# Designed miniproteins, single chains, continued (4), part 60

Each design is a single chain, and the fold is of that chain. pLDDT is the mean over its residues in the fold that is shown.

## One batch from the design tools (miniprotein)

Design m14053
Fold by ESMFold2-Fast:
Structure m14053 (fold): chain A 95 residues (1-95)
Amino acid sequence: TPTKADIDKNLSLIKQSILNGEYNTALTHLKTLKKNLNAAPELRADVYSELLALSIAAAVNIALPGTDKTAARHVLDELNDIIDDTEEALGGSFV
């Protein structure tokens, strides 16, 4: 079963990959995060704010010149999918 430490490691790797412009690496870590959150849904609330911050960062990067816009779009789409799953699982307790 995934632990909070496993989730925190996934989030750290995703953040570093996005900051480095390594979107394909970020996408791999996002898919791992999604799998881990499906196995440990009780951890969803703990990661919601960080997922929102990462989504904003990815959206900004799509707008920047010189970015791999296709790979950045895939990262944003995966982040939004995880955010939507998190909001649904938490019953719309977020505004």
Scores: mean pLDDT 77

Design m14054
Fold by ESMFold2-Fast:
Structure m14054 (fold): chain A 58 residues (1-58)
Amino acid sequence: ADELVQDVNDLMIKLSEMTKEEQIKLLKEAVERYKKSDSPLAKQAQKAFEKAIELLKK
């Protein structure tokens, strides 16, 4: 749980300094990681990042 919180926070910080293409790539990698977890936090992060990817593709 704590490791997932740290991963999400680190990811969000990195995203703020990345290009749109880099953000999409990083978010896709995070979604694949979180899909393999049964944690409620991971499921929430997966859905949030999937929406972020759709918004970035516009």
Scores: mean pLDDT 76

Design m14055
Fold by ESMFold2-Fast:
Structure m14055 (fold): chain A 82 residues (1-82)
Amino acid sequence: APLTDSDLKAFELSYEALKEKGPVATGSFARELFQFVLDNKNTLSKEAALKLLDMVIEASRYSGDHKLRDEAEKLREEILKE
């Protein structure tokens, strides 16, 4: 099913809750969310994909996963060029 605004808000709330648990939990969330975007790239709207990738970038910065941040930023730029 297409991702709704309510689904996006649920991801945001999950991210905020996980930040309270620290960088390890936040890093795990960021990797899982990035994989979700990759697995659903062709079915996500451009707006939804960009919103989720912004969350991955923020979470990877918080967790110190610079490789994941760079990969998410690259994918975000590719989607913006479409």
Scores: mean pLDDT 81

Design m14056
Fold by ESMFold2-Fast:
Structure m14056 (fold): chain A 108 residues (1-108)
Amino acid sequence: ERARELAERALASSDAEEATELLERLLDSDDPRARELAVEAALELAGSSNPEQQKAALRAAERLLESDDPSLIEAALEIARRVLRNTTDKELILEAIGLILRAIGKLL
């Protein structure tokens, strides 16, 4: 119900903190569809040219890595890889590399 609206607001946000809070609300939902929408939104934000949106995507990936679900860990890996391909920000490069290594470690 409200999950789609939260995802759309996250995608429209140019503020990392706001986008992160919206994605975290979706990830905290008992509804599997809300978590799916959060992953889709984070992947789109990871592909953005906006560093604030890339940062929000990495924060969502960190949250997904707290899960023991391999599908969510694989989603976190793809989000981090997408940011790494798309960003020129040194801080975001280092964060993305760290998340990729953690995700691979959890999948082994």
Scores: mean pLDDT 85

Design m14057
Fold by ESMFold2-Fast:
Structure m14057 (fold): chain A 68 residues (1-68)
Amino acid sequence: ADDEKLDLANKAGLLAYEAGASPQTVARVAKAVLDAEDIDQAAENVRKVLRESLPEETADAIAEKVKA
């Protein structure tokens, strides 16, 4: 449901913010979740966005938490 997608976007955005992502990157992470068809795609989209500005280990950990 769209509401569940919004909750996931908020969760991913909060995790990115806590990891030190910029407000612009947090917004891109939320959009990446909202544009995804399923949880697996959301996690991969989040990973790609975060790998542009955060360490790969941090980006991968956040993506895994989105998938869980």
Scores: mean pLDDT 82

Design m14058
Fold by ESMFold2-Fast:
Structure m14058 (fold): chain A 66 residues (1-66)
Amino acid sequence: LLRGLVPGERAPAVVDAASAVPGTLAVGSQPLADGRHEVLVLAEPEAVDAVAEAMRAAGAEVERLD
């Protein structure tokens, strides 16, 4: 599971970038009180690095949740 934090205005771009990666299983986004959005991505193990790179390229701060 990957968690991305991004300014709310950029959240659609991060969601689109993550969804475009083969091996992405689910993408969710929710607003935070400070104007950022949290984007959560479930991906196949082999796709995790590609999804994280796509999210970072779209402007998200990305962490892996164990």
Scores: mean pLDDT 81

Design m14059
Fold by ESMFold2-Fast:
Structure m14059 (fold): chain A 119 residues (1-119)
Amino acid sequence: MMSREERIALAQLAALDPKEAARRLGIEVDEETPDVEIYRRIYEEAPDPEVRLAAYLAALAEGYLDPDTALSLDRELVEAAKAKDLAKVRELAREILSIRGVSPEATEAIVDAVVARVA
């Protein structure tokens, strides 16, 4: 079982380097697997909610949104990321993580990683 610090580090990695995060999670991907598919698999298969939500937010920041299941905040994050509005991406990512019950420490680490992915 991973420590809290290791889970937070893995959540940041899921946003910044999904292939390496998948490898550490034991999710089988190849060099040709697109990041959107890796984010989706991390969201579905990762045991830790912080890691799942980091992958989910990174996918939104890259413009990958399921229109049938997306919430209003998810759509707002996609538009802010397209506009490169880093302040709005940070605000929306923090709000989504807070609503989903992520701890403040994990929230700030994930938000920083998602913003870095957009920049």
Scores: mean pLDDT 82

Design m14060
Fold by ESMFold2-Fast:
Structure m14060 (fold): chain A 81 residues (1-81)
Amino acid sequence: MSLEELRERAREVLERIRELYEENKEKLSPQMAKAVETIIENVEKLVEEAEKSEDERTVRLHYGSLVGLLELLERMIEEEL
């Protein structure tokens, strides 16, 4: 997988997280919605760091972190609903 492919996949994870939040935000408590918004802010920063890095290993690690955050968010929403 190329560095550009990893960056594209990182952007796809961010988009999926945003989509998941948008679909469920009306069903979440105010506290949970705020927690999810904070996760999205952290995900956006990780994508920015992946865009700035020229090291494939670093970008791959950031992508792994993004996937972990998506899985955490999916579980949090499932448990709230």
Scores: mean pLDDT 79

Design m14061
Fold by ESMFold2-Fast:
Structure m14061 (fold): chain A 81 residues (1-81)
Amino acid sequence: SEIEKRIKEIESIKNIPEQFQALLDDEEVRKSLSELDYLSIAEFAKQLGLYDIAIQLVKEALKYFPDSERLKKLLKELEEI
């Protein structure tokens, strides 16, 4: 998927936090992402120790998927770190 390619690009780049921020700043990208895409990106940010970015990603995802129990659970886990 498009997001799998973007995650691989982020992994290869020194400015990883800036790449995540670009995803959050692009409204068209935010609207095009699925619940699973958001979960995958947020989990990847969490694995990198970028908890603030991961929290922001989950909060943005919840605007599009407000009833997602998976996103709500991930947000709670991230806020407890």
Scores: mean pLDDT 74

Design m14062
Fold by ESMFold2-Fast:
Structure m14062 (fold): chain A 80 residues (1-80)
Amino acid sequence: SEEEVRRLAEERKKEIIEWLKKNPDATRDEMLARVHELVRELAAEIFRRFGRTPEAYQLLARLHREIVDEVDKLYEELKK
């Protein structure tokens, strides 16, 4: 279900956030590498569940944007 995919995204995003808080010297590139892995895993799960449909691509695009925006915002806040 879409809700199950959203929960998976939220859990994995929280893991990245926790890692950033424990690693204040982490670079933006290291953070982005973790985000890219999460998005790749989400893409596989979304396409497995819904197929390669316009709706699946739209869901992936929305989740990708939400994850990047939230993680990047926290990264900037941790550098202050």
Scores: mean pLDDT 83

Design m14063
Fold by ESMFold2-Fast:
Formats: C-alpha cells, sequence, structure tokens
Structure m14063 (fold): chain A 77 residues (1-77)
C-alpha cells in the first residue's frame, strides 16, 4: 500500500538523519522496518532509549507507533 510505503520511507529517512544513533544501530533498525519486523524494531529502539534517553529517540518511537497503526489499518481496508 502507498501509505505504508510512504511512512516506512519517512521513518527510514529520519533514522538515517539521526545524530544519536550509530551506523550499526541505524542499519539494524532499517533492516527490521524493511522486513516488517516492527515488534523487533520497537524492542530494539526501546533498549537504545533506556541506555541513552533522548528526545530524538522518543520521536522515533512515536513514528514507529504510527507506522504500526498505519500497517494495521491498511490490512482491514
Amino acid sequence: STIVEKQKQELIQKINESTVLTDGEKDTLIDYIQNNQLDDADRYLQSLFESNPSEELINLLNDLGVLDLVVAVDKVT
């Protein structure tokens, strides 16, 4: 679906533009998102937030939650 693809692309762009994530952490998150492993992405991002709390990571967690909702809605429409 177009909306799911757009939300994934926007989230991947934000992850790539992150100033608080390492290249390895970015790669892991992007791989989870591209493979539709949103639960794994959420758990990983939460663990990163617990280790180094930042507003950027809160925003990424919120954006991931929006993506999960969009995916759920797309499956019933």
Scores: mean pLDDT 83

Design m14064
Fold by ESMFold2-Fast:
Structure m14064 (fold): chain A 86 residues (1-86)
Amino acid sequence: EREQFRKELKAYDEQLKKDINDEMIEKAAKLIVESLPYLDEERLKRFAEILGISEEEVRALIDNQDYETLIERVKKFLKELLEKEK
């Protein structure tokens, strides 16, 4: 009985850590995207290179105020970075 309870607690702890990480990634992505309209051409180009998309695509998303798409792309990048570092 107590051994099964310990295994269940470990599973809950792993799920909780995953949920916290997802929330932190979401918050970080939103802050990054909110800063994009204030970046100069050179920094915007580097940002696009880091995400693996074109500078023109990033600029179009900013001009169209499609911040949701930008947030999802940044979230994907951050999740991939965290997985590679573990």
Scores: mean pLDDT 74

Design m14065
Fold by ESMFold2-Fast:
Structure m14065 (fold): chain A 74 residues (1-74)
Amino acid sequence: SMADIQITKTMFQGIAVHQELTLKIQQGKRPSQEEIDLAKDTSARLKAIGDQTGNTVLTTLADQIDANLNKANS
């Protein structure tokens, strides 16, 4: 279904964003504002869909992105 496709797409976007932020932080590099904005948007979407569907994989992934954003903004 279109809903299943959207959930899957959002999950893969979340994984990619989490990996990119993790690599930037490990390298001592500051993410760009565009990368930060994308990560914030992706985290918010993961939380919204995860909460609506009860999918703890999505909410856990959002929490991981949020933790990396907090490190990047410190």
Scores: mean pLDDT 84

Design m14066
Fold by ESMFold2-Fast:
Structure m14066 (fold): chain A 61 residues (1-61)
Amino acid sequence: EAIKKLVAEKPNLTVTGLPFAPFNDLEKPIKEAGGNYTVAGSAAGVLNQIRIGGADIGVTG
């Protein structure tokens, strides 16, 4: 993936992800490359919808 190159070329770029796999897999490589990473503000709502859809995914808050 071009994550390291992208962060080097655009250090002010902020990547938004979800706080669960596979979407949170981008957090570590982006932070290690010195980039900005943020979590989607609707994460709690997304996790709740998955849970009430019949899945218990071990929500931690």
Scores: mean pLDDT 53

Design m14067
Fold by ESMFold2-Fast:
Formats: C-alpha cells, sequence, structure tokens
Structure m14067 (fold): chain A 72 residues (1-72)
C-alpha cells in the first residue's frame, strides 16, 4: 500500500508541470476566443470543461501507472 501510494504521488508530481502548462494553454486559448469575438460566458464554459478534462487525464495516467506496477 505504501509503495503504491508513493508511486501514485510520484506520478502526480511528475505530471504536475504538464498539467499546469495545459491549464495555462487552455486559459490563453479562452482569452484568444474572447478577443476573437466569442462571448465570455461561452469561452468560460469551454475553459471549465478543458480544465476538468485535464484533471481527469492526470488521474487516469496516474492510475495506469499503478495498474502497470500491479501487472509487473
Amino acid sequence: RDELLEILRRSIRELEPEMNSNIKNAENEAKNMINNGMPESDANIILANNILDISYQVLDQSMQVVQQYLQS
């Protein structure tokens, strides 16, 4: 359990810079959409969905690392 928890924590820590980069890119994309005439409300909904997807991707990737360890 402790080894699996450390693997999970390490995976999340390693993915954190990529997650933060992806969130920043999503925020910049939303700002560009607003600047190009998209309503702010619509751009914010797209941003919220992108942040949620990024969060789920980090969780899924971390869980896959744990599953691969268990299969080894």
Scores: mean pLDDT 79

Design m14068
Fold by ESMFold2-Fast:
Structure m14068 (fold): chain A 70 residues (1-70)
Amino acid sequence: SPEREKLVELILSKTKDEKARKLIEEVYKKAPEDASVRELADEIMVALAKNGLTEYYPIVFDSLAEVEAE
């Protein structure tokens, strides 16, 4: 889905930390192709939490809101 790619690109554009960036890319690569934008965002947040990177939650929420905007 173009929306899934846009979500990941937006998150990565706002994320400076290389470890967080690699983690986000890995989650996207492993996500089922039929997963929704919200399901992908949820998986990214779960992975961030497991790695002690919850400080990046606002970036995920902001990026999701931008993709889901009108």
Scores: mean pLDDT 83

Design m14069
Fold by ESMFold2-Fast:
Structure m14069 (fold): chain A 75 residues (1-75)
Amino acid sequence: SIEERLRERAKKMGITLPESFIKRVSDELNSGSYRRSLIGLTPEEREKILDELIDNILESYRKYGYVTLFGKKIY
């Protein structure tokens, strides 16, 4: 799941994420827009794109204390 991936990557990077942040990010990525962008991709391509997106989300949180996904700020 996206929540599991966020927790695992944050742990490896030494970042403490609020559970509310993890849930809000997961909800946005599961809202349909992200899933539609993955139509026609292989499972391996989807995993690579998701890993890159998660790294960018965590880097944004580390730097600013929030991330902007699809025009929405998540704290």
Scores: mean pLDDT 81

Design m14070
Fold by ESMFold2-Fast:
Structure m14070 (fold): chain A 72 residues (1-72)
Amino acid sequence: SMAAADEAVQWSLDNPRELHEMLGTIVENNLRLDDVVTVMDALERYSERGEPFDDEAKEAILNVKKAYEALK
């Protein structure tokens, strides 16, 4: 759902520390590394240029959140 992806993006922007911990956990478990790179690139473009997350980056953050929840 695009609405769920938009919510995940907003949560990520509002919770940078928790996002960092989530990304670190995913990387440590060798999961979704391509999605992690996509999210990090989107965060840089957002912070430096104010570019909104594109559909690929929105899907990537949703995939990372789903993988993180599956590890619990």
Scores: mean pLDDT 82

Design m14071
Fold by ESMFold2-Fast:
Structure m14071 (fold): chain A 100 residues (1-100)
Amino acid sequence: SADAKKFEEIADKLLAELEEAVQKGYLELLSGNKLSIEELAKLSVEEIMLLALNHILQKEGLSEEEAAKRLREFWELFSKQSKELQEKLKARIEAIVSSA
């Protein structure tokens, strides 16, 4: 479905951003502050997803209002996925962050 494809595209971007953060040794926050991978690993998977998605949306040049709208759309899309797909994405995020 269109929703499944949209979810897959966003998930792929999220995972790629986290892999880049691990390679760099930090995730850059919207404030311009750098969060180390050790600090990132202390966060919940949901907090990691929120930070990485906000960073992606800012890199895409979206306004704060547009970014907030896209984040709401992502969480709605994520919540519509099966529990198995939700847990699979969370497990992949945890594996990437813990690989550093």
Scores: mean pLDDT 78

Design m14072
Fold by ESMFold2-Fast:
Parts: structure tokens; sequence; C-alpha cells
Structure m14072 (fold): chain A 100 residues (1-100)
């Protein structure tokens, strides 16, 4: 199985690709981001400790990209990154409830 680091790096890359994809609607970005987030739970066999570590890394890197977008005054990219971050947080909450 891939490491926590490898899963986080892959998920971050896919989530940023979703955020930057101008062909996707805001709703499609949310759905695809949630799919990436749920895949992390499945790949880690619902190990909440490892999932929390991967999600922590994902949210940290997305927040860094959000701050870069703000610094560059790229309001569209800031909005898209926020959509992806919200979707990841929602997926985490939904999946945690399923295993508690």
Amino acid sequence: MPSVEELAEEAIRELLEIAEDESLSDEEKKEKAKEIARKVFEQLNYDLKKVSEVYGKILEELNKKLEEARKNKDEELEKRIKIVMEAVKEALSEEVEKVE
C-alpha cells in the first residue's frame, strides 16, 4: 500500500488539478474533490489516525495555495480552492460519522 506521504501528495495533486480545471463547474469540483477524499479513507482501510494525518497534510497544502492566490489577487483561483477545501472537509465529516 502507498505511504501516508504518497497518498497525501497524490491527493493534493489531484485536488489542485480539479481546482484549476476551468471546464468543471463548482458542483463538479465538489463531487470530484469528495471522491478523492473518500478514496483516501478506502485506501487506508478506514484507519482514522492515518486518514487524519493524510487530511491534515492535504488541508495544510491547500491552505498554502489559497494564501498564494490571495497574495497574487487571483480571486477566481481563491474561490476554486475554497470549493475544493470545503468538499474535502465535508467528506471527512461524512466518512468519520460512518466509522464512529
Scores: mean pLDDT 80

Design m14073
Fold by ESMFold2-Fast:
Structure m14073 (fold): chain A 67 residues (1-67)
Amino acid sequence: LSQQMQDYAQQVAQARRDRDWEQERQYIRQLAALSLAYTEGVPVEEALKRLDEEGWQGPRVTAPPAA
C-alpha cells in the first residue's frame, strides 16, 4: 500500500512536469482512493466507487487560518 502510494505520488509529479493536468488529476484520485481504502479498511475498488458516487472533482481545498 505505502509503496503504491509513493508510486502514484511520483506519477503525479511526472504528470505535473509534463503539464498533463488531466493525468495529474487522475493520479491524485487514485491516491485519494488508496488513502480512503487504507483508513477505512476497504478495497481500493470500493473506495474508488465511493469517490465517484460523491462526485469527487479533486482534492479538498483546505487552508488553515493564519494565526
Scores: mean pLDDT 67

Design m14074
Fold by ESMFold2-Fast:
Structure m14074 (fold): chain A 81 residues (1-81)
Amino acid sequence: METIYVVRVTTTDEAFAQAVLDLARAMGLPARLVEEEGRYVVVIEARSEEEARRATAAIRDLARAQGVPVTIQHARLELPA
């Protein structure tokens, strides 16, 4: 089985969501932007817990620098081999 760590970043700021998407891509992480219930959600896939933690720290730093409120959620997903 393949284990993927998912980092979901939820914000109402479209520009910030785009910045998070660009940050994840710059880190070499697969990421996508979706709109859910009038909010922007960036879904980032990490192959390890350490990678997910690094992404989360970078996103928190960016949110603090831009003064944007964000919700960050983590999930562990096990895919069939």
Scores: mean pLDDT 81

Design m14075
Fold by ESMFold2-Fast:
Structure m14075 (fold): chain A 63 residues (1-63)
Amino acid sequence: SKEEIKKELVEKYNLKTEQEFEIAESAVDAAEGLANALGIDLESELYKKLVEMFLETELKYAK
C-alpha cells in the first residue's frame, strides 16, 4: 500500500530526484500518522487527498 502510493506520487507529480523521493516518503508518513490518529481509512479518497496535500506543501517549501 505505502509503496504503491509512493509510486503513484512519483508518476503523478513527475518526481525525479532523491530529495523529491524523500519528500514523497515524508508526505506518506505524515498523512498515515494523521489518518491513523483520526480513524481515516487508508483506502479512502480523503487519505489520498491528505497525502497529496502534504506532498504539495513539502515540495513548495523545499524550493
Scores: mean pLDDT 81

Design m14076
Fold by ESMFold2-Fast:
Structure m14076 (fold): chain A 55 residues (1-55)
Amino acid sequence: SAAAVAEAERMFARGLPHAERSPVVARAGVKELEEVAGDDPRGRELVARMRELAA
Protein backbone atom coordinates (compact mmCIF):
# COMPACT_ATOMS: atom_id res chain seq x y z
CA SER A 1 0.00 0.00 0.00
CA ALA A 2 1.03 3.65 -0.40
CA ALA A 3 1.04 4.02 3.41
CA ALA A 4 3.39 1.02 3.81
CA VAL A 5 5.76 2.43 1.16
CA ALA A 6 5.75 5.85 2.89
CA GLU A 7 6.58 4.14 6.23
CA ALA A 8 9.40 2.15 4.57
CA GLU A 9 10.85 5.35 3.03
CA ARG A 10 10.81 7.05 6.47
CA MET A 11 12.48 4.01 8.06
CA PHE A 12 15.11 3.93 5.27
CA ALA A 13 15.89 7.67 5.65
CA ARG A 14 16.21 7.42 9.46
CA GLY A 15 18.28 4.22 9.34
CA LEU A 16 20.60 5.12 6.44
CA PRO A 17 23.28 7.06 8.43
CA HIS A 18 23.54 4.16 10.94
CA ALA A 19 23.44 1.42 8.26
CA GLU A 20 26.31 3.12 6.36
CA ARG A 21 28.46 2.74 9.51
CA SER A 22 27.41 -0.81 10.45
CA PRO A 23 26.62 -3.87 8.28
CA VAL A 24 24.79 -5.35 11.31
CA VAL A 25 22.41 -2.34 11.38
CA ALA A 26 21.99 -2.63 7.59
CA ARG A 27 20.98 -6.34 7.92
CA ALA A 28 18.40 -5.44 10.59
CA GLY A 29 17.12 -2.68 8.28
CA VAL A 30 16.70 -5.18 5.41
CA LYS A 31 14.46 -7.40 7.57
CA GLU A 32 12.36 -4.46 8.82
CA LEU A 33 11.91 -3.00 5.31
CA GLU A 34 10.92 -6.45 3.92
CA GLU A 35 8.30 -6.77 6.69
CA VAL A 36 6.80 -3.31 6.01
CA ALA A 37 6.89 -3.12 2.18
CA GLY A 38 8.70 -6.20 0.79
CA ASP A 39 5.76 -6.99 -1.52
CA ASP A 40 5.86 -3.53 -3.16
CA PRO A 41 8.26 -2.74 -6.06
CA ARG A 42 9.37 0.50 -4.33
CA GLY A 43 9.83 -1.40 -1.05
CA ARG A 44 12.02 -3.95 -2.87
CA GLU A 45 14.21 -1.11 -4.24
CA LEU A 46 14.78 0.16 -0.67
CA VAL A 47 15.58 -3.40 0.50
CA ALA A 48 18.09 -3.80 -2.38
CA ARG A 49 19.84 -0.52 -1.46
CA MET A 50 20.02 -1.55 2.20
CA ARG A 51 21.40 -4.99 1.21
CA GLU A 52 24.30 -3.27 -0.60
CA LEU A 53 25.27 -1.70 2.76
CA ALA A 54 24.96 -5.13 4.49
CA ALA A 55 27.51 -6.73 2.14
Scores: mean pLDDT 82

Design m14077
Fold by ESMFold2-Fast:
Structure m14077 (fold): chain A 99 residues (1-99)
Amino acid sequence: MREKLEKDIEEAMKDIAIAVSRTAVDRAVAAGKISAAQGEQLIALDKQYVDAVFNGDLEEAIKIAQQAQALAEQAGDATTAATYRQLVDKLQAELEKKK
């Protein structure tokens, strides 16, 4: 079944993306930039974001990215907040092209 192989590849790519985010979050927590609780919230949002993007749900991906931006701003992580803001802008532009 080719469909199973495609799903297995998708899940592996999601796992890799989440592992990269986990490494960055763990480093930020170790540096005292964010709390461990804020880091876990960011990872949870990143997992939801990756799922929404892979499902082609750009509206949900934008919503999750906005939540991650707000959380990063509350945590004082200006770099992560700027990254999610740019991501929201890019996703909104893509959504407008699909209307």
Scores: mean pLDDT 73

Design m14078
Fold by ESMFold2-Fast:
Structure m14078 (fold): chain A 86 residues (1-86)
Amino acid sequence: MDSIKDQILATLRAVAKALGLSDEEIARYEALFREYLAHASEAEAQTLLDTLQYILELSKTDPITARFHFHALVREIEARVAAARA
């Protein structure tokens, strides 16, 4: 489903920009999330979108907590990608 993947990547870019990440960091995270989505179910993709939307909203009022949640999410995605490769 290209539309949900496109929404996830667009929301990821919005979160990363709100948190002050560079274009190089954004490209790195996009590559990681694309790899995760290649092996993710529709339910996992929807959960990821919901989580990113939550972090984006949180970044407007509490950017410090939003940053911690974003880094926790990235670590979870990295672990899932590593498990899929094994």
Scores: mean pLDDT 84

Design m14079
Fold by ESMFold2-Fast:
Structure m14079 (fold): chain A 89 residues (1-89)
Amino acid sequence: SEEKKKLAEEFVKELNSENPDMEKLKELAEELEKKLDDKELLEYLAKEISKVNEAKILKLLKELSPELLKAIIQQQVDIGVKLLKEAVL
């Protein structure tokens, strides 16, 4: 979905900003917490986060929403395991 991809890109872009808008991030995190069952959206979030400084972003995510952080980490693990399986074939 184009809307889900755009939402993920917007959220991660703001997280990766040198001066993040914390009010905007809180609003986006609250919206995303309502969609934790949306696997496609979580996959877009995990992929976008993997392209940037993960340590900085994961710390900020933990402050905004521990539940959203947990869901994103699970998707990153799932993607990583799939890539590792493909690489050893």
Scores: mean pLDDT 79

Design m14080
Fold by ESMFold2-Fast:
Structure m14080 (fold): chain A 77 residues (1-77)
Amino acid sequence: NQAQADQLFAQGQAAFKAGDYETALQHFEQAASLLPEDSLQRAAALQYASLAAEKLGDTEKAKEYREKSVESLKLAG
């Protein structure tokens, strides 16, 4: 739900700031899965997931999350 997504998103941001990109990616993926596809927060979670994946060298996964983030942004408008 929204409250669980909010907590996971915050945990993801904390992990990302700490340089723990694997943990950050996992939390952002979980947060995005709990949010509607037309959510600005889902778009943000997917964008951070893309950045975390890029830090891990997973360029294909980073591209996938970036594309899904753009889709969510379009639906939110």
Scores: mean pLDDT 85

Design m14081
Fold by ESMFold2-Fast:
Structure m14081 (fold): chain A 58 residues (1-58)
Amino acid sequence: GDEETLARLVEALRAGDYAGVVALLQAGASSEQLRRAAEEVGVDPEELERRMLRVILA
């Protein structure tokens, strides 16, 4: 469910596991869930985008 997906995104962000964040999005996590998880962890949205792009473009 939405709450389990949000919790997994929060855990990945806290661990600095941006590959895990990208994998969760590819598995169906929404941009809204990612935004809420980033707010919970205190990650800057632009920094999050840069880190995710490094995973995708590697």
Scores: mean pLDDT 82

Design m14082
Fold by ESMFold2-Fast:
Structure m14082 (fold): chain A 102 residues (1-102)
Amino acid sequence: AAPPAVPTRLVVLVVHTRATSPEARARAEREVARLRAELEEEVARLRAEDPFGVGPAVLVDDGTPEARARLARWEAELARLETEHGVTVERREVRLEYEAAP
């Protein structure tokens, strides 16, 4: 199979999660899954109307040092895609905070 062409536009959703309990983490995971599905549906519509390839990417920052390091590495890779492959990166951010009590 031929390798897929690099998309000309990348829509990146960064989701910041702050969950202190297992129940809060489960709620955050469900909301991340919903946001991912919504982005994939939006990108599918854009692909139907856009002659250029559009790709979705969802990045999760759960506040851990490992997640922050991975996000920083992804930011470097996105910059590389813009400079080396001419990819246009559209960035969106969502912050999800789940506290133990209201």
Scores: mean pLDDT 73

Design m14083
Fold by ESMFold2-Fast:
Structure m14083 (fold): chain A 115 residues (1-115)
Amino acid sequence: MIEELLKEAGVSEEDIEDLKKLVDDIVNGKRDLEDFLVILEDAIKKFTEAVKKGIANEVELAKLLYVLIELADKGLIPESLIPLIKELLDAVKKNSKNPALLKLAEILEEKLKSL
């Protein structure tokens, strides 16, 4: 389901497999979660700005939304990131015309509410 949205947003099958491996490595402790969350915080802030300006790379934004969905589904999103993710979601909803990105944003919003 989410994979079809990634494909619709222009993410290659190879990149989808790489993203799945990245998430698996984080969930299994092969990559340090705290170090990765610092990278995600910076990415969320930069993409929020880019989306508001209408210059966001839609493929890279779809990849970011996917990683956030998977981490939220696993309960790995700290409360400190929730306001930043909410700002990103609000920016996507207001500024994006891409149906796949809008659907990924909706899924992420639902995951954050239900954990």
Scores: mean pLDDT 87

Design m14084
Fold by ESMFold2-Fast:
Structure m14084 (fold): chain A 55 residues (1-55)
Amino acid sequence: SELEDKAIEAAVLTAKKLSKDNIEVMIQLYRRFLPPEYAERVTKALEAILKEMEE
């Protein structure tokens, strides 16, 4: 949905201002508290940021 897409965008923007450790905590929290389908989408986006930080 559009609201979910905007929430994912906001999570990505927030994550870019955080350390790798804090992003990993965000992933754990989202997997625990969000519906599984939404959790997969947001954590996939956050994991992409982590991969770029490893470059």
Scores: mean pLDDT 78

Design m14085
Fold by ESMFold2-Fast:
Structure m14085 (fold): chain A 65 residues (1-65)
Amino acid sequence: LSKKELDFEANIVALAGLRAAAESAGDYETAQKLKEAIDRAVQLGKEGRYDEAIELTKKAIDEAL
C-alpha cells in the first residue's frame, strides 16, 4: 500500500470508531454525519482520489471532536 492509502485507511478506522462511539452514546445525528463522511471518503478512495479522501476524513474527524 502507498503512504496515502495507509493514511486514508487509518482515518477511515478512526471515523468508524467515532461513529460507533456516537451510536453507543445515543448521538444518532453525529453517527449519521460520520456515516455520510465515511461513505463519501470510501467512494473517493475507490476513484483513486486519495488527497481529497484524506482531507475529507481529516475534516470529519476534527468536526466530530
Scores: mean pLDDT 84

Design m14086
Fold by ESMFold2-Fast:
Structure m14086 (fold): chain A 92 residues (1-92)
Amino acid sequence: SALDEIKELLEEARKAIEKGDWKEAVEKLEEAIRLLREHEEELSLDDVVELEEMLRELRKLAEEKKAPKEVLEAILKLETELGVLKLKLAAS
C-alpha cells in the first residue's frame, strides 16, 4: 500500500540520519513527499496522524545528530504536506 511504502521510506531516512548519510536521508524524504502527493486520496486521517508521529521522532533524531539544513528542510516540507492533507481530510 502507499502507506506502507511511505513508512518504509521514513524508516530508511531514519537509518540514513543515524549513519550521518545526509544525501540518502534527503533522497528518501523527497521520495516520501512524491508518494504522498501521488497517493493522497488513498490515505485516511488516521494514516496521516501515524505518519506525523513518525516524522516528529525523525525530526528529534535529526536535531540530535545536528543534521544539515537540507535534511531539516526536507522534513519541514513533508510536515507541511501532511498538515495540509490532514486539514483536507478533517474537512468533509
Scores: mean pLDDT 88

Design m14087
Fold by ESMFold2-Fast:
Structure m14087 (fold): chain A 59 residues (1-59)
Amino acid sequence: SKDDLLKKIKKLDQKIADLEKQLQQLKQQGASRKEILDVEVEIGILRIERGVLETLLRK
């Protein structure tokens, strides 16, 4: 249902926000490029998933 899609999108938005906070913390503490990249990749995957759900919601 559309309500289920909206609920999933909201959950993804929260996870993305949490990972973006983690990413800023890693950058501030001078974490390795690999650690930064791993978090950036995870954010990217979740953003793609969110985009797919958003597209399904509009059909």
Scores: mean pLDDT 87

Design m14088
Fold by ESMFold2-Fast:
Structure m14088 (fold): chain A 70 residues (1-70)
Amino acid sequence: SALEELEALLAELVRRGKISEEEAREILDLVKQGRFDEAERLLVRLYLEGKISAEEASRLGRLIREIAAQ
């Protein structure tokens, strides 16, 4: 599922030291609560802080939009 792919990608970013466990959990909690706009704002913040690449931000955003469309 898109949610499982999102969880796996966030776990990989934590494992690679790019984002914190707390940041990954916050994104997942927002998505699970249907707070998609807030999840996307947090994603943009991580990108602007240089923590994730444009490719990683694009992939995360696509997955969040797929979940939101369900």
Scores: mean pLDDT 89

